# Designs tried in a protein design run: designed miniproteins, single chains, continued (5). Part 100

Each design is a single chain, and the fold is of that chain. pLDDT is the mean over its residues in the fold that is shown.

## One batch from the design tools (miniprotein)

Design m19471
Fold by ESMFold2-Fast:
Structure m19471 (fold): chain A 60 residues (1-60)
Amino acid sequence: SAEQELHQQYLEQAEALVVEIAKQQGMSDDVIAEIVAQLRDSAALSPQQFRENVERMLEK
């Protein structure tokens, strides 16, 4: 559905941002993978809230 596609796009954008920040901090690939997994879990547990948070960030 369009809503699932939008959620997936927001998740990909959030993952890319988190990976960029973690790499700038010199984090290992294993640590980055763990952070990304936690982000995905959080997005899955509260998909509506996650989407709203991303939309608020993009609104500015």
Scores: mean pLDDT 75

Design m19472
Fold by ESMFold2-Fast:
Structure m19472 (fold): chain A 128 residues (1-128)
Amino acid sequence: SSMEEVKKLLEELDETVEKIEEAMENNDTKEAAKYVEKLIETINKLLNNPALDLETVEHARTAVGLVYASIERWLAKNKPEELAKILQLPSEEALRAALRAAGFSDELVDKFMETINNIVNAIKQLKS
């Protein structure tokens, strides 16, 4: 059922966030990038599910926030001078710059930003 699929996707989402956090702590930014691609795929499946509710979208938003927090922690340890400059930028530019500084491709950064926009739009639609 669509509800059982949502539950499975949320469990996969949580596991993927943990794997991103572990990869970043281990300085394996290539492995982290693979799991960020998986995160985006899982969120897109959640957003396109007919059983999608506000709680599910907020869970996806939290997952994205946790991923960004792991990247910011990695930058603080490995590139503190770059992080200090990034934190002076407007929020969207700061997000893009942080992901690039962590070694993510421009294509992956664009997909990540598109995913944030899709989450925001889903929240607006569900509150209507």
Scores: mean pLDDT 89

Design m19473
Fold by ESMFold2-Fast:
Structure m19473 (fold): chain A 67 residues (1-67)
Amino acid sequence: KLEAMGAYIKALREARANPNDPAAQARFEEARRAFFKANPDLARMFTTDPEGFMAFLEETERTLANE
């Protein structure tokens, strides 16, 4: 589960850094699907509390950046 989250955040960073790279965009979509499949509770949060979900992602990215 945490591995899918790390992969999702990494793919998100690469997609943002390379908006015109279709390979980076494809990796982001694949990682996003894997992330929500591994974390169905977070997928529900995304639909019911999108602000809380974004705050959670920001906090998780800060934690991973410090590791």
Scores: mean pLDDT 73

Design m19474
Fold by ESMFold2-Fast:
Structure m19474 (fold): chain A 98 residues (1-98)
Amino acid sequence: SAAEREELLEKGIAAYEAGNYKEALRYLVEASRIEPYPQRIVFPMTKVIPEVSSRPGDSDVLAAAALIVEYKRKRVTDDEETRKEIIEEFERLREKVG
């Protein structure tokens, strides 16, 4: 549900900001299962991923977690073009990472 997603996002963001990446990834991955393609604006992936991807072996999960964290921190938008661009960038990233 939306309420469950919001709770998981809050827990994940709090863990991420505290530097507890293992716990953050757990919560954010669970949140992404409820809403895999956020409709909100996020930072460009190229700016967020390097901050999170310093951990070897978890690059794809860390990239997804970073996108979810930024989704929560950014404004809502109903701009369909912006939403499509975000989805395309996310799909390109997933394909490159595997």
Scores: mean pLDDT 53

Design m19475
Fold by ESMFold2-Fast:
Structure m19475 (fold): chain A 66 residues (1-66)
Amino acid sequence: GAMEVRKKMLELIGDKRYISGEEALKILKELGFSEKDAKKIIKKSGGLEKVDSFKLVEEVEKLVKK
């Protein structure tokens, strides 16, 4: 569910507020997202240049249907 995904993402991101688009892609792929879906999530989270980790978690949770 959404809570389990949040916990896993926070574990993978650590204490970083911002992460690279490459790091975000690796995290999303580890969670089972396709590269196409991962790129869409990243665009909503600040884009490949500078990904807001809080927004990344929020966008992923919106896609996880409980």
Scores: mean pLDDT 80

Design m19476
Fold by ESMFold2-Fast:
Structure m19476 (fold): chain A 89 residues (1-89)
Amino acid sequence: SEIDRIVQVLDDLSLLHRMLGDDKLAQLLDELRDAIRNGDVARANQLLDQIGDLYTKDVNNSTVSADTKAQTIQNFQDWINSVKATLEA
């Protein structure tokens, strides 16, 4: 299902960010996965907003090029919006 696919992406992102030392982001991703699995749409939307804000901050604080930052942030926001649309369907 689309929900199972989102859960798998969240598990992969949580592991990646844990490996990168982003424990707070990894924790929020784990909480989002659990909210989605439990059907808690209100909590999932709150967590998606918090994750988007933290991810944007982390990318902007990175050493990659400005173009890479802009594209990475846009791709992530597009994904967040896709998840929100799936949860509201």
Scores: mean pLDDT 86

Design m19477
Fold by ESMFold2-Fast:
Parts: C-alpha cells; sequence; structure tokens
Structure m19477 (fold): chain A 87 residues (1-87)
C-alpha cells in the first residue's frame, strides 16, 4: 500500500544481503514506481552487476525504462540492447 514504507523495507533487505541481485532489483522497481529515478538507477545498476541471466536482463530492461522516463533516449536504447544481450 505505502510504496515509501515498502522501499525502506527493501533497502533493509538489500543492506542485509548486499550481494543479492534480486533484493537490489526489487528496490529499483519500487523507486521507479515512486518516480525516484536516481535511486532506481543506483539500485538497478547494482542488480545488473550482481545478477545473471534473466535477472540481469530484467535489470537492464528496467534501467532502459527509467532512462526513457527521464527523456534520455540514448541511454534507454543502450540498456535495452544490453537487456537483449543478457538473455
Amino acid sequence: MDLQQLAKDMEEQAKANPDDAGAWYGLGLIYYQLGDYERAIEALEKAASLGTGLLKSQSYDLLSKVYLRMGDEEKAKEYLEKSKEAR
């Protein structure tokens, strides 16, 4: 219900398990939904760096969407291509 409270819970999960790509992806998704694009990018870059396969691909796909919402079409295209490469 409260995305701000959910973000705080997910921040604690990511800090408790800093190598858990899934926790960073979840945090990035919540920040994206909140419109906090800077924090979404930080969390999703961490998720992509730690993740493999599908999770890495999903992290890059969401990074593409974040940059598109920010009006950065160049970065959006770059991350969309990385998402397809990660497969």
Scores: mean pLDDT 84

Design m19478
Fold by ESMFold2-Fast:
Structure m19478 (fold): chain A 83 residues (1-83)
Amino acid sequence: MMPKEVLELLLTAATYVLAAAVLRVFGGDPEEVARYAELAIEYAEKALEKARELGAPQEWIDEAESLLRAARELLEEARRRAE
């Protein structure tokens, strides 16, 4: 079964991780970095839940977990930079 819903959630999460990472690297507003990181966490968690629910291949679960970890690290760093 093709989990199109999982793919869309993963792509959305990856886009927000990339946005947060780029802003962080170029010294963007920490509050904006935090917002993108929080959105990345939300969509990565939804992707992980949906992937597990639908019995998606382990590679999809691993990708969701990887994005979730990256998003959480970005959020933690952004919060430290904000204050």
Scores: mean pLDDT 82

Design m19479
Fold by ESMFold2-Fast:
Structure m19479 (fold): chain A 87 residues (1-87)
Amino acid sequence: SMVEALEQQIADLDALKKYLDENKDNPAVQALLPGILQSIEDAKKLVEEILKKSDPNSEVYKKAKELLKKLDELEEYIKKQIKELES
């Protein structure tokens, strides 16, 4: 279902954030950050389209909104890490 797909994406983002945090000093992982940032920006556009087409009282809307918040939080985290590496 769409709800299960959105829940899986939320879980995957939580796992990714933990992995990035645990490996923040790894140069190979640091090299992936711009690509991950682009993927997050693309994912946000898709989630925003889901929100526009979904009933605000639906479980799909609630999970998509939660996913968008997680994407925003991870985007800001990655932008901060990139900025610190460029300093």
Scores: mean pLDDT 88

Design m19480
Fold by ESMFold2-Fast:
Structure m19480 (fold): chain A 68 residues (1-68)
Amino acid sequence: ERQEEIDREVQLALLEIRAAIALIDYKHGNKEAAEETLKSLRAEADTLPPELQGEARRIIDETEKKIK
């Protein structure tokens, strides 16, 4: 149980890191790569437990707003 919670927190942290990388890619002109990463992250967020989906989607939405 506790180990599963840690694993879920790690998955969310990795998603946040990948979202940050997508934002950096976009700022450096790698727009296509950033958009592909964000789409992949949205699909991944939909497969997370319900308690984590809201937080994951918030991270992705915040990143997309910075990209516009």
Scores: mean pLDDT 78

Design m19481
Fold by ESMFold2-Fast:
Order: structure tokens, then C-alpha cells, then sequence
Structure m19481 (fold): chain A 73 residues (1-73)
């Protein structure tokens, strides 16, 4: 469980949507939602600190991917 939750968090942060979706099946929905909410918070903080437009674009894509996963749960 703990390992699956960590792998889910990392996959979601990396934008590996298919892998994240499969890993989400191995953990409770409440845990998955909490992880995605924490990931969103962290990504928004990273975007705020970034001054590079390309990095901001990549972070925005990852934020949108996590928002999509949250809606699908």
C-alpha cells in the first residue's frame, strides 16, 4: 500500500497518466484524492517559483493532468 501510494504520487507528478490510473486501482479512492490534492499544491508552488516560461508550461500541463485524474475519481 505505502509503496503503491508513493508510485502513484510520482507517476501523477511526472504526467504518466496511464501508469497513474493503474496504480490508483491499488489504493483507496480517498488516499488517491489526497495524493492528487497534495501534488496540485506542490505543482502550483513550483510554478510560482519558476521564472522559466518553458518550465511554467510543463508545470501547467502536469496541473491539468492531475485535475483530470481528480475528476475521473
Amino acid sequence: MERDALEFRVAALAGLLEEAKELAKKIPKEVAKKILEENLKWLKEMKERSTNPRAQEMLEERIKNIEKLLKEL
Scores: mean pLDDT 80

Design m19482
Fold by ESMFold2-Fast:
Structure m19482 (fold): chain A 77 residues (1-77)
Amino acid sequence: SLGDQLAATIAKVLVDKGDLDGLRELAELGIRIEEEPGKVTVRVHESASEEAKEAVRKGAELTSKITGVEVEVEVVK
């Protein structure tokens, strides 16, 4: 699914940076991916590290560029 591609892209951003702690943090906190026709929203908890949040934003940007689908990032409480 597009959500699976987005999650894999976020993980790849962290792995390429060598940030395995950030990868573990996102796995523990979870990210919520909601798919709609033509749009995907990814939600990340506000307590996640800035590095983890940046990886989510970068993964969303790359996925949007490659697929042409809108990817929105929301930080949630």
Scores: mean pLDDT 81

Design m19483
Fold by ESMFold2-Fast:
Structure m19483 (fold): chain A 54 residues (1-54)
Amino acid sequence: KEEVRERGEEILRTVEENPAIGANLAVGLYLTEGRKYPDETFEVVERVTELLQK
């Protein structure tokens, strides 16, 4: 759980610098951790999507 949150924060920082790479990392997190931590991984994906809609 803690590792998923730490990776999520890193992904959000990456989205601000390079949206395409950040979005790919968010999808990767969901595919690898989404089955075990669906709520935490989905929250990261939602926040990334909000940043991309800016």
Scores: mean pLDDT 75

Design m19484
Fold by ESMFold2-Fast:
Structure m19484 (fold): chain A 89 residues (1-89)
Amino acid sequence: MKILRVVIKAKDEKTGKESVVLELVHAAEEEEIKKLIEEIEKALPAIEKVLKEKGLTLTDVEFEIEEGTEEEARELREEIAATVKQLMS
């Protein structure tokens, strides 16, 4: 099994600050991961448009693929969710 991690970064047009606006972690077989990457790449123009409407400029899209388990992907998702919750509090 493989773990796909996608990180999308954008810059706030008012402050000039770059931040992670989306982080996705998904565990799947290699074939499903390839399809997910293709779908994300096809969605990038729509993502750029949505970010621009919010005053954000897309600066970076990173795809990382590693060997791993569904349990490891779940733990990573929980860590990301906890970090996001802390930042929004």
Scores: mean pLDDT 79

Design m19485
Fold by ESMFold2-Fast:
Structure m19485 (fold): chain A 80 residues (1-80)
Amino acid sequence: MSIPELFKRLRELIERSDLSEEEKEAALKVLEVAEQEPDERAQLETLLTLAEAMLRNVTDPEVKEELKELIEELRAKLAE
């Protein structure tokens, strides 16, 4: 998955999640700032940190499973 696709996927998961509106707004602002980051590794590290934080707070099992898949993809890219 490309970095823009990873951003899109995490944004979709934030919007579909059972997080509060305030938590969703905060997460989306973090993504907006990360998209302006010129260092791709820093972008991936921010996405991973945010995805892991969401996994701790989300209760929807479908969103949890998709977050776990995204986290593994992010870890794989960071290992390259």
Scores: mean pLDDT 83

Design m19486
Fold by ESMFold2-Fast:
Structure m19486 (fold): chain A 91 residues (1-91)
Amino acid sequence: LSLEQEMDLGVLEVAVAVLKVFLPKAKDEDYPKVAADLRSLADRAASIPGVPEEVVEKLRQAAEAAAAGDKEKAKKYLDEALRLLSETIEA
């Protein structure tokens, strides 16, 4: 990977990890904003060369779960996205 791609992947990983930590603490009224932030993150992930399609798909699934107010599903999809992304960066 180029340095710029590694930096983009690192920023994405941090962003996903931060959202995962804050997701269970978000109030119901905040979930539309969380869903919007997750959709933006998925779009960003899709634009970065080297991000697996599975990571993008998990972020989109997390956004839909958040939009529906399903905190447990949103967290599960974020856990899966973060795991896959970390594996990609370490490889």
Scores: mean pLDDT 77

Design m19487
Fold by ESMFold2-Fast:
Structure m19487 (fold): chain A 117 residues (1-117)
Amino acid sequence: FRESRSATLADAEQQKKKDELIERIDEILENTDVSDSETLAKKLTEALKEVYNLSEETSEQVFKVVKRIAEEAARTGNVEALRFALYSLATAIAVQPDMSAEQLAQLEDAMLSLVRR
């Protein structure tokens, strides 16, 4: 088997940040009532901001996206779809932490589609 040291190191660093976010998402979902979408969105946005050093502007947009997804999950009772949508958001932010409002809106639409199914 082949080892690519440079690619492996870059992938390992990204995977570590992703795993850290997934663990924090799981902890927040376990300790926060899904019906309290505002508190859930605040905690999740703060976790993303801390791990990826998001700007205040990006953090505001992420908060709006997470809150809307949490509200839909509360309406449907589908906490597992919420978890999966949040994992997808964490993965997207890991790849591009300096995401535009337009890119965040596209992610919101995709994640809402997941939660509504």
Scores: mean pLDDT 73

Design m19488
Fold by ESMFold2-Fast:
Structure m19488 (fold): chain A 107 residues (1-107)
Amino acid sequence: MTPEEVKLAIQLLQKAAVAVGKGGLISLDGELTGTQFLLAFKAFDKNGDYTLDSGELSEVLAALKKVVPSLTDEDLNAFKSKTVVNGQVTPENFFSGLVDLVKKYLL
């Protein structure tokens, strides 16, 4: 992953959280670190277990489509297939999926 891919993946998740009213204190112009990624991830993680269930994942995918309207249902299904392991999405798998979307639509 390049530094630009990491930056855009974090910004994409932050914009998605803001777009669905879960932005809270998330700064889009702030330091783009792992802390900012985890803060944005937690905006969708309702139960605080650091994984996304199917309902939480559906909310984040809808938010991503609002930020990137060119995302197709095929892209969203590919994201789910890549990131879901044993019915759960970890922060690491989620970040990997965001980088793939960044490479396709933002780079």
Scores: mean pLDDT 72

Design m19489
Fold by ESMFold2-Fast:
Structure m19489 (fold): chain A 107 residues (1-107)
Amino acid sequence: YSVEQYRKALEKAAAENPDIELKEVSENTFELLDKSTGFRTTVDLSTKKFTVRSGNNEIIFEFTIKDGKIDIKVTHPDTPEAKAMTAVELERLTAFLNKVVEILNSL
């Protein structure tokens, strides 16, 4: 998939989810606000990395699409707070990214 296809799928997925606010920050970078958790996520479409921040915790999700399915690799600090944040946000981001993949498969 091209960066433009990812952009269109991301924008459509966010538009269909009332709990997600999406803002384009630069040509290939978006900010997602999850209204349910208050987490802000920076999305870099050129590297396919999602960086989640809350206070002093930074969690990096890298995603790849294989056989029409999402595969997520997670990197986080080895702290109890980062681990708890990772568990919650991984579930929510996986659900959102599955919607992005459904849209990509329809393009």
Scores: mean pLDDT 73

Design m19490
Fold by ESMFold2-Fast:
Structure m19490 (fold): chain A 67 residues (1-67)
Amino acid sequence: DDEIESFVTEHISPKFREQTLSDLLELKQEDPQAFDEIWSTLKSKENVSDVDVHTELALQDIKRYLK
């Protein structure tokens, strides 16, 4: 989980870090495959923002609903 914590610290605004870290860790526990997809996508971007992370999380929620 050090990689996730480091990523959140580097890329996410302080006021959203706790919630974003919690959401990513929960996704990793509930659906490791979906987490890996998001994580790979985020790591491939040179500039990552709060919006990017929240967008990827929302897209995975939509994908699960449509399955």
Scores: mean pLDDT 74

Design m19491
Fold by ESMFold2-Fast:
Structure m19491 (fold): chain A 97 residues (1-97)
Amino acid sequence: NAMEESRKIAEGVRLATLESAARQAGLDPEEVRALFEKLGADGTARWLEEQGKLTPLVADALAFIGAPTVRPLVRKYAEEGKADAGPVIEGEYWELK
């Protein structure tokens, strides 16, 4: 009913999503939260990508909380994750025997 209350709940959900994604990716949730608070969603995504720590899960969380530059990476990782999880019969993995 109060706009501020709805905004605080949405912000809390976004931060909880980011922290959960960071933990699952083996990152420090507090460090990722501190980066988000200082650099914003977009700056955090760029920093993590530069460090080689931007995982599909963290990219998805950052896109959810407003990092529009991360959306293409989220789609690409989601598609790759689905392909990896599914039975793909191609000649390419034949060499991995």
Scores: mean pLDDT 61

Design m19492
Fold by ESMFold2-Fast:
Structure m19492 (fold): chain A 84 residues (1-84)
Amino acid sequence: STEIASKTSAEVIRAIGVTADALIEGRKAVKKTAAEAAKLSPAEAQARVAAVTEEQKKKVDEAAKKANEESKKALKKGDEEIKK
């Protein structure tokens, strides 16, 4: 039904939002680190930016994995509620 589809879509959109928020925060963290590292030696700046980039990538990957699991659960629940 339209009601079930609407509810399922809302839950999937919410899960996607969590991944989007992680990407936005990760981008801000890397930009801030790069600006702060500009005052360091080139080697130290590169190492610091690389370390923060890897940490933020891991956080995004974890958020995406959780969002994928929650989206799958929402879709399965919606399918189970559909009457033909």
Scores: mean pLDDT 77

Design m19493
Fold by ESMFold2-Fast:
Structure m19493 (fold): chain A 100 residues (1-100)
Amino acid sequence: SIEELLEKIEELGKEVVEAVKKEAGEEAAKAVQELIDKLISLARELAEASPEEVGEKADRLNLTLIEIVNLLKENGLEALGDEFAEKVNELLGEIHELVS
């Protein structure tokens, strides 16, 4: 189930990167992909975190998500960034319920 949720985040990320590539170009798409890769890595760490570590790892993940949203906004894709953040936060909530 956690693996399925992480796969859903990865698929959402692929959709966002393809949209960025089409609308803002290859360099913007690469920058967004690097942040999405970091987000997925942090989500995996959060899924494996102890109760003492979960807050710190959640903060790092939230900061990375904010960076993605800001980068999308800078490229004229604010609505896409907001939708991505909403969907990712929902999936992260489901991961949190499974690890609690």
Scores: mean pLDDT 83

Design m19494
Fold by ESMFold2-Fast:
Structure m19494 (fold): chain A 80 residues (1-80)
Amino acid sequence: MSDKELMDKVDEIMKQAKKDLDDALKNKASIKKVQDITDKYLKKLDELFKQAEDPVLAATIAVEKGAIYFETRIVIKKIE
């Protein structure tokens, strides 16, 4: 997989993760469901992180994983 294909996949994963987390918050999903959404997208990003040969791309993926953790904590706090 090329670095460009990796970046495109990272962008799509982040877009879908934000949508699913926003939908979970709006639909009053369970904390378990929010955690399952988070685990799904973190696993996808981890697989791409293992494939990243460019250090800048690898750092970008690590930052995006952090962003998902942060959004998850906010959503869980709002759901209780």
Scores: mean pLDDT 83

Design m19495
Fold by ESMFold2-Fast:
Order: structure tokens, then sequence, then C-alpha cells
Structure m19495 (fold): chain A 58 residues (1-58)
């Protein structure tokens, strides 16, 4: 749902801000997609939401 995606975006940005570690997303094929914390913080909420949709659900 859109609510779950917005929550996920906020959680990933908070993790990036707090940890300064690599953010890992699991793709629809079970592979790993890596994002630097700088990339996550640089992206808008909408851009990160679209990326999550593409990587996790596409």
Amino acid sequence: SDEELKKKVKELKEEARKTHRMIVLTTSNGDRYYLSFEEVLKMSDEELKELIIKIVYG
C-alpha cells in the first residue's frame, strides 16, 4: 500500500541518517540491491519510493 511505502521510505532515511551504513534492499528475485547512505539521503521521498517499487516489487 502507499502508506506502507511511505513508512518504508521514512525508515530507510532514518536508518541512513543514524548508521551511515550501506542500505540493502531485497529485489523481487531475492537478490540484494545496495544503496549508499548518501544516495538515500540525497533522494526525495518520492524518488526513493519509486526506487523501492521498481527494485522490491518490479
Scores: mean pLDDT 83

Design m19496
Fold by ESMFold2-Fast:
Structure m19496 (fold): chain A 73 residues (1-73)
Amino acid sequence: MPSQEALEAGGKARFHYDQGLLAMSQGDSEKAVEHFDKAMEYLKKALELGGISEEDYETLLKVLETFKENAKK
């Protein structure tokens, strides 16, 4: 079972992902990049705490990196 800390890390990753998308919709590229960076940080914490598989982590990290590059455009 995932720990409370792993669940919190995953929830924070999702929160920052959603906020990054919102910032992109508002044209705030700098804010979007900051939120995607935070999402990647919490996603890595979820991996370290055993709340996510390595394969799922790699897949989601690639998605976040793609959104971050699109936000810089």
Scores: mean pLDDT 82

Design m19497
Fold by ESMFold2-Fast:
Structure m19497 (fold): chain A 70 residues (1-70)
Amino acid sequence: SKKEELKKEALKVVKEILELAKKHSGMKDEEVEETLRDVKEELDKMSTEELEERLELFKLQLERAKELIK
């Protein structure tokens, strides 16, 4: 479904953000896993429209994170 695809894509973007935090800020694997669990729980409560909005916000956060590490 569209909702499941949006959740999957949002989690993929969040994983990229967390990998950058792990590489550049020393975030631990345990913190990454905990954050991913929390994000999954939050996304499961969202409507399709809320998921589309949240995905765009995550993409924006990823772009900003990439700019800051230049």
Scores: mean pLDDT 83

Design m19498
Fold by ESMFold2-Fast:
Structure m19498 (fold): chain A 56 residues (1-56)
Amino acid sequence: MSPREKVVMYFSDRGKRIPSEILRGLATHGDPRALVETHRDSFSPEELKALEELLA
């Protein structure tokens, strides 16, 4: 499973929308790990930790 798919599945499985800035970055072929780091303040501490571990 690609890093992009991991991010999409994480939010899909939780029934939650992906933050719009992350969604735009993924649409422009941005690196999901770099997008999470750049927009870290857009996530809750729980979401940030889970995404960083998932993308490591």
Scores: mean pLDDT 74

Design m19499
Fold by ESMFold2-Fast:
Structure m19499 (fold): chain A 100 residues (1-100)
Amino acid sequence: SEEKKKEIIDLLIYLVEKATKDAIEEVKKGNLEQAKEIVRDTARTIVKTLRDLGYDEAAEKVEELERETLERLEKASKEEAIKLIEEFKKEVIKILEEVK
């Protein structure tokens, strides 16, 4: 049902906010590889869920954001990594809000 789809999207938004907060804390600790893994796992969960719901275009946008974010994180300083993860969060939430 459309109501259940919206509830699932709200759960994905909550997941993004929680996971990106955890990723930023890992960056602050100097654990960039762990932060990258959190971003990757979070993006993949969102992509799978969006595809399962039939939101293929939104899923493709999240896949592209994952690819670009992880590529940029590879060479990022701690300060740059925090900004990149915050930007990833904002862009993914925007995509999720647009499918509601």
Scores: mean pLDDT 91

Design m19500
Fold by ESMFold2-Fast:
Structure m19500 (fold): chain A 73 residues (1-73)
Amino acid sequence: ASREEVAEAVRRAAEALGKETLSAAEVAQAMRDLGIASTDAGAAAAVAVHETQKYLGKETVSPEEVEEYLRTG
């Protein structure tokens, strides 16, 4: 999946949960609840959030922070 598709999956998770920032576990559950966990972007979304959390040293990250990490990392 493209970085834009992965970032969009994270944005959909944030919107579904009504949150500005998310943990990898919350994104993984949202991907299952939205029925997209089996797509390339949905499967990569939780991993991308986890890597962004590690890179920034944060417990939760915004979809915008994930998109920036994927663009630069």
Scores: mean pLDDT 83

Design m19501
Fold by ESMFold2-Fast:
Structure m19501 (fold): chain A 80 residues (1-80)
Amino acid sequence: MEEKVKETAEKVREALASQPALAYSVGASGRIVYAEALFASEEAARAALEAIKAAVDGELTATIQPASDGVRLLAQVDAG
């Protein structure tokens, strides 16, 4: 379980690092990996979400929402 969480967090971090994000953070609590990223556009946020979907095998929930400084992607992956 711990190994799956670490592997999932690494995959999410790598996926986000490949995208033109203004800022991002990846963390974990229990079996849930969470990520928050800021993008200049909704299209960029959607592209990043597809990259995360392609990288992970766990159950993914995500929200894309407008923010004062751009567009935020909030993602959670259940690693187990």
Scores: mean pLDDT 82

Design m19502
Fold by ESMFold2-Fast:
Structure m19502 (fold): chain A 66 residues (1-66)
Amino acid sequence: GDEAGRYLTEVAREVEKLRADPDVASVQVEIRLEPQGDEVRLTVHIKVTKKDGSVEEKTEERTLPR
Protein backbone atom coordinates (compact mmCIF):
# COMPACT_ATOMS: atom_id res chain seq x y z
CA GLY A 1 0.00 0.00 0.00
CA ASP A 2 0.91 3.69 -0.22
CA GLU A 3 -0.33 4.71 3.23
CA ALA A 4 3.21 4.86 4.66
CA GLY A 5 4.34 6.87 1.62
CA ARG A 6 1.49 9.35 2.07
CA TYR A 7 2.24 9.77 5.77
CA LEU A 8 5.96 10.33 5.08
CA THR A 9 5.03 12.90 2.41
CA GLU A 10 2.97 14.77 5.03
CA VAL A 11 5.94 14.64 7.44
CA ALA A 12 8.23 15.99 4.68
CA ARG A 13 5.84 18.91 4.07
CA GLU A 14 5.75 19.72 7.79
CA VAL A 15 9.56 19.68 7.93
CA GLU A 16 9.77 21.98 4.87
CA LYS A 17 7.40 24.46 6.55
CA LEU A 18 9.51 24.36 9.73
CA ARG A 19 12.76 24.92 7.80
CA ALA A 20 11.17 27.85 5.91
CA ASP A 21 10.39 29.59 9.23
CA PRO A 22 12.96 32.42 9.74
CA ASP A 23 12.94 31.77 13.52
CA VAL A 24 14.06 28.13 13.06
CA ALA A 25 17.79 27.32 13.29
CA SER A 26 17.64 23.56 12.66
CA VAL A 27 15.26 20.63 12.24
CA GLN A 28 16.30 17.09 13.13
CA VAL A 29 14.16 14.17 11.92
CA GLU A 30 14.51 10.54 13.01
CA ILE A 31 12.36 7.90 11.31
CA ARG A 32 12.25 4.34 12.65
CA LEU A 33 10.63 1.74 10.39
CA GLU A 34 9.82 -1.77 11.69
CA PRO A 35 8.20 -4.30 9.32
CA GLN A 36 5.36 -6.34 10.90
CA GLY A 37 4.10 -8.83 8.29
CA ASP A 38 1.84 -6.94 5.87
CA GLU A 39 2.20 -3.76 7.97
CA VAL A 40 4.96 -1.35 8.94
CA ARG A 41 5.35 0.36 12.31
CA LEU A 42 6.58 3.92 11.80
CA THR A 43 7.99 6.14 14.54
CA VAL A 44 8.74 9.75 13.58
CA HIS A 45 10.62 12.05 15.94
CA ILE A 46 10.98 15.72 14.98
CA LYS A 47 13.21 18.08 16.98
CA VAL A 48 13.09 21.80 16.15
CA THR A 49 15.74 24.17 17.50
CA LYS A 50 14.85 27.85 17.20
CA LYS A 51 17.28 30.76 16.84
CA ASP A 52 16.43 31.92 20.38
CA GLY A 53 17.70 28.55 21.70
CA SER A 54 14.28 27.04 22.47
CA VAL A 55 13.65 23.40 21.53
CA GLU A 56 10.36 21.76 20.53
CA GLU A 57 10.01 17.98 20.15
CA LYS A 58 7.23 15.86 18.62
CA THR A 59 7.02 12.06 18.42
CA GLU A 60 4.33 10.18 16.52
CA GLU A 61 3.90 6.41 16.10
CA ARG A 62 1.69 4.68 13.52
CA THR A 63 1.12 1.18 12.19
CA LEU A 64 0.31 1.35 8.47
CA PRO A 65 -0.17 -1.22 5.68
CA ARG A 66 2.84 -1.89 3.43
Scores: mean pLDDT 81

Design m19503
Fold by ESMFold2-Fast:
Structure m19503 (fold): chain A 66 residues (1-66)
Amino acid sequence: MLTPEQQREVLRELAERSKNPEAGKLLRQAADAPTPEEQGRLVAKAVSVDPSLADELRELVLRATG
């Protein structure tokens, strides 16, 4: 399980890698979100805008926890 700080770093990295500016904006907002519920909501919205981010997020989390 990632720490909250590691989760924020992963989300910032995904925002920088995002080719969709709306998804990147949502990921940056998620990294700065005050609650886990708001963070999850923003990440889900970003993934709905750019579904390829789901595979990238999964890979980054697996690499950080493996």
Scores: mean pLDDT 76

Design m19504
Fold by ESMFold2-Fast:
Structure m19504 (fold): chain A 80 residues (1-80)
Amino acid sequence: TLPRLTPAQEALLREIEALLRRLRASTDPAERRALADRIVGLLDELVAQLEASDDPSVRAVVPQFRAYRAQLAALLREWV
């Protein structure tokens, strides 16, 4: 079961998912880098909001998002 997210958190997650689909479809290195950078920024915002939650079940998913953010940041460094 997914934790209960606020409408703002759900909107962030939907935007991240849409950008990830665009990233997978893109063959332009400059566009891929720009999309990945934006996704990392949105993940940082989502993680901050989840960490601020008073619900332990919401905070429990933070390590998963942090791990994913770290993977994207590593990919961005390889593209530099």
Scores: mean pLDDT 77

Design m19505
Fold by ESMFold2-Fast:
Structure m19505 (fold): chain A 80 residues (1-80)
Amino acid sequence: TAEVEKLMQEVLKLGVEVAELILSTPNLPESLLKKFYDTMKYVQELAKQAATSDDSEAKKLLEEAKKKIEEVKKEIEKHL
């Protein structure tokens, strides 16, 4: 649905935003870089599951993906 497509685009935009923040922030701890990597792997798995799920489940999975990326963004922002 259009709502699922919008959520997928929001997840992708947020992922790109956080990647840009990492690239522009010097001296981030390696643990944060690893956390971002692990989070994006988890997000990829959630997105894969969403693609084969009904709309209700897809929305839940994509909202979880968005939440996990936002958590990493907040941790990086503590180092700005």
Scores: mean pLDDT 85

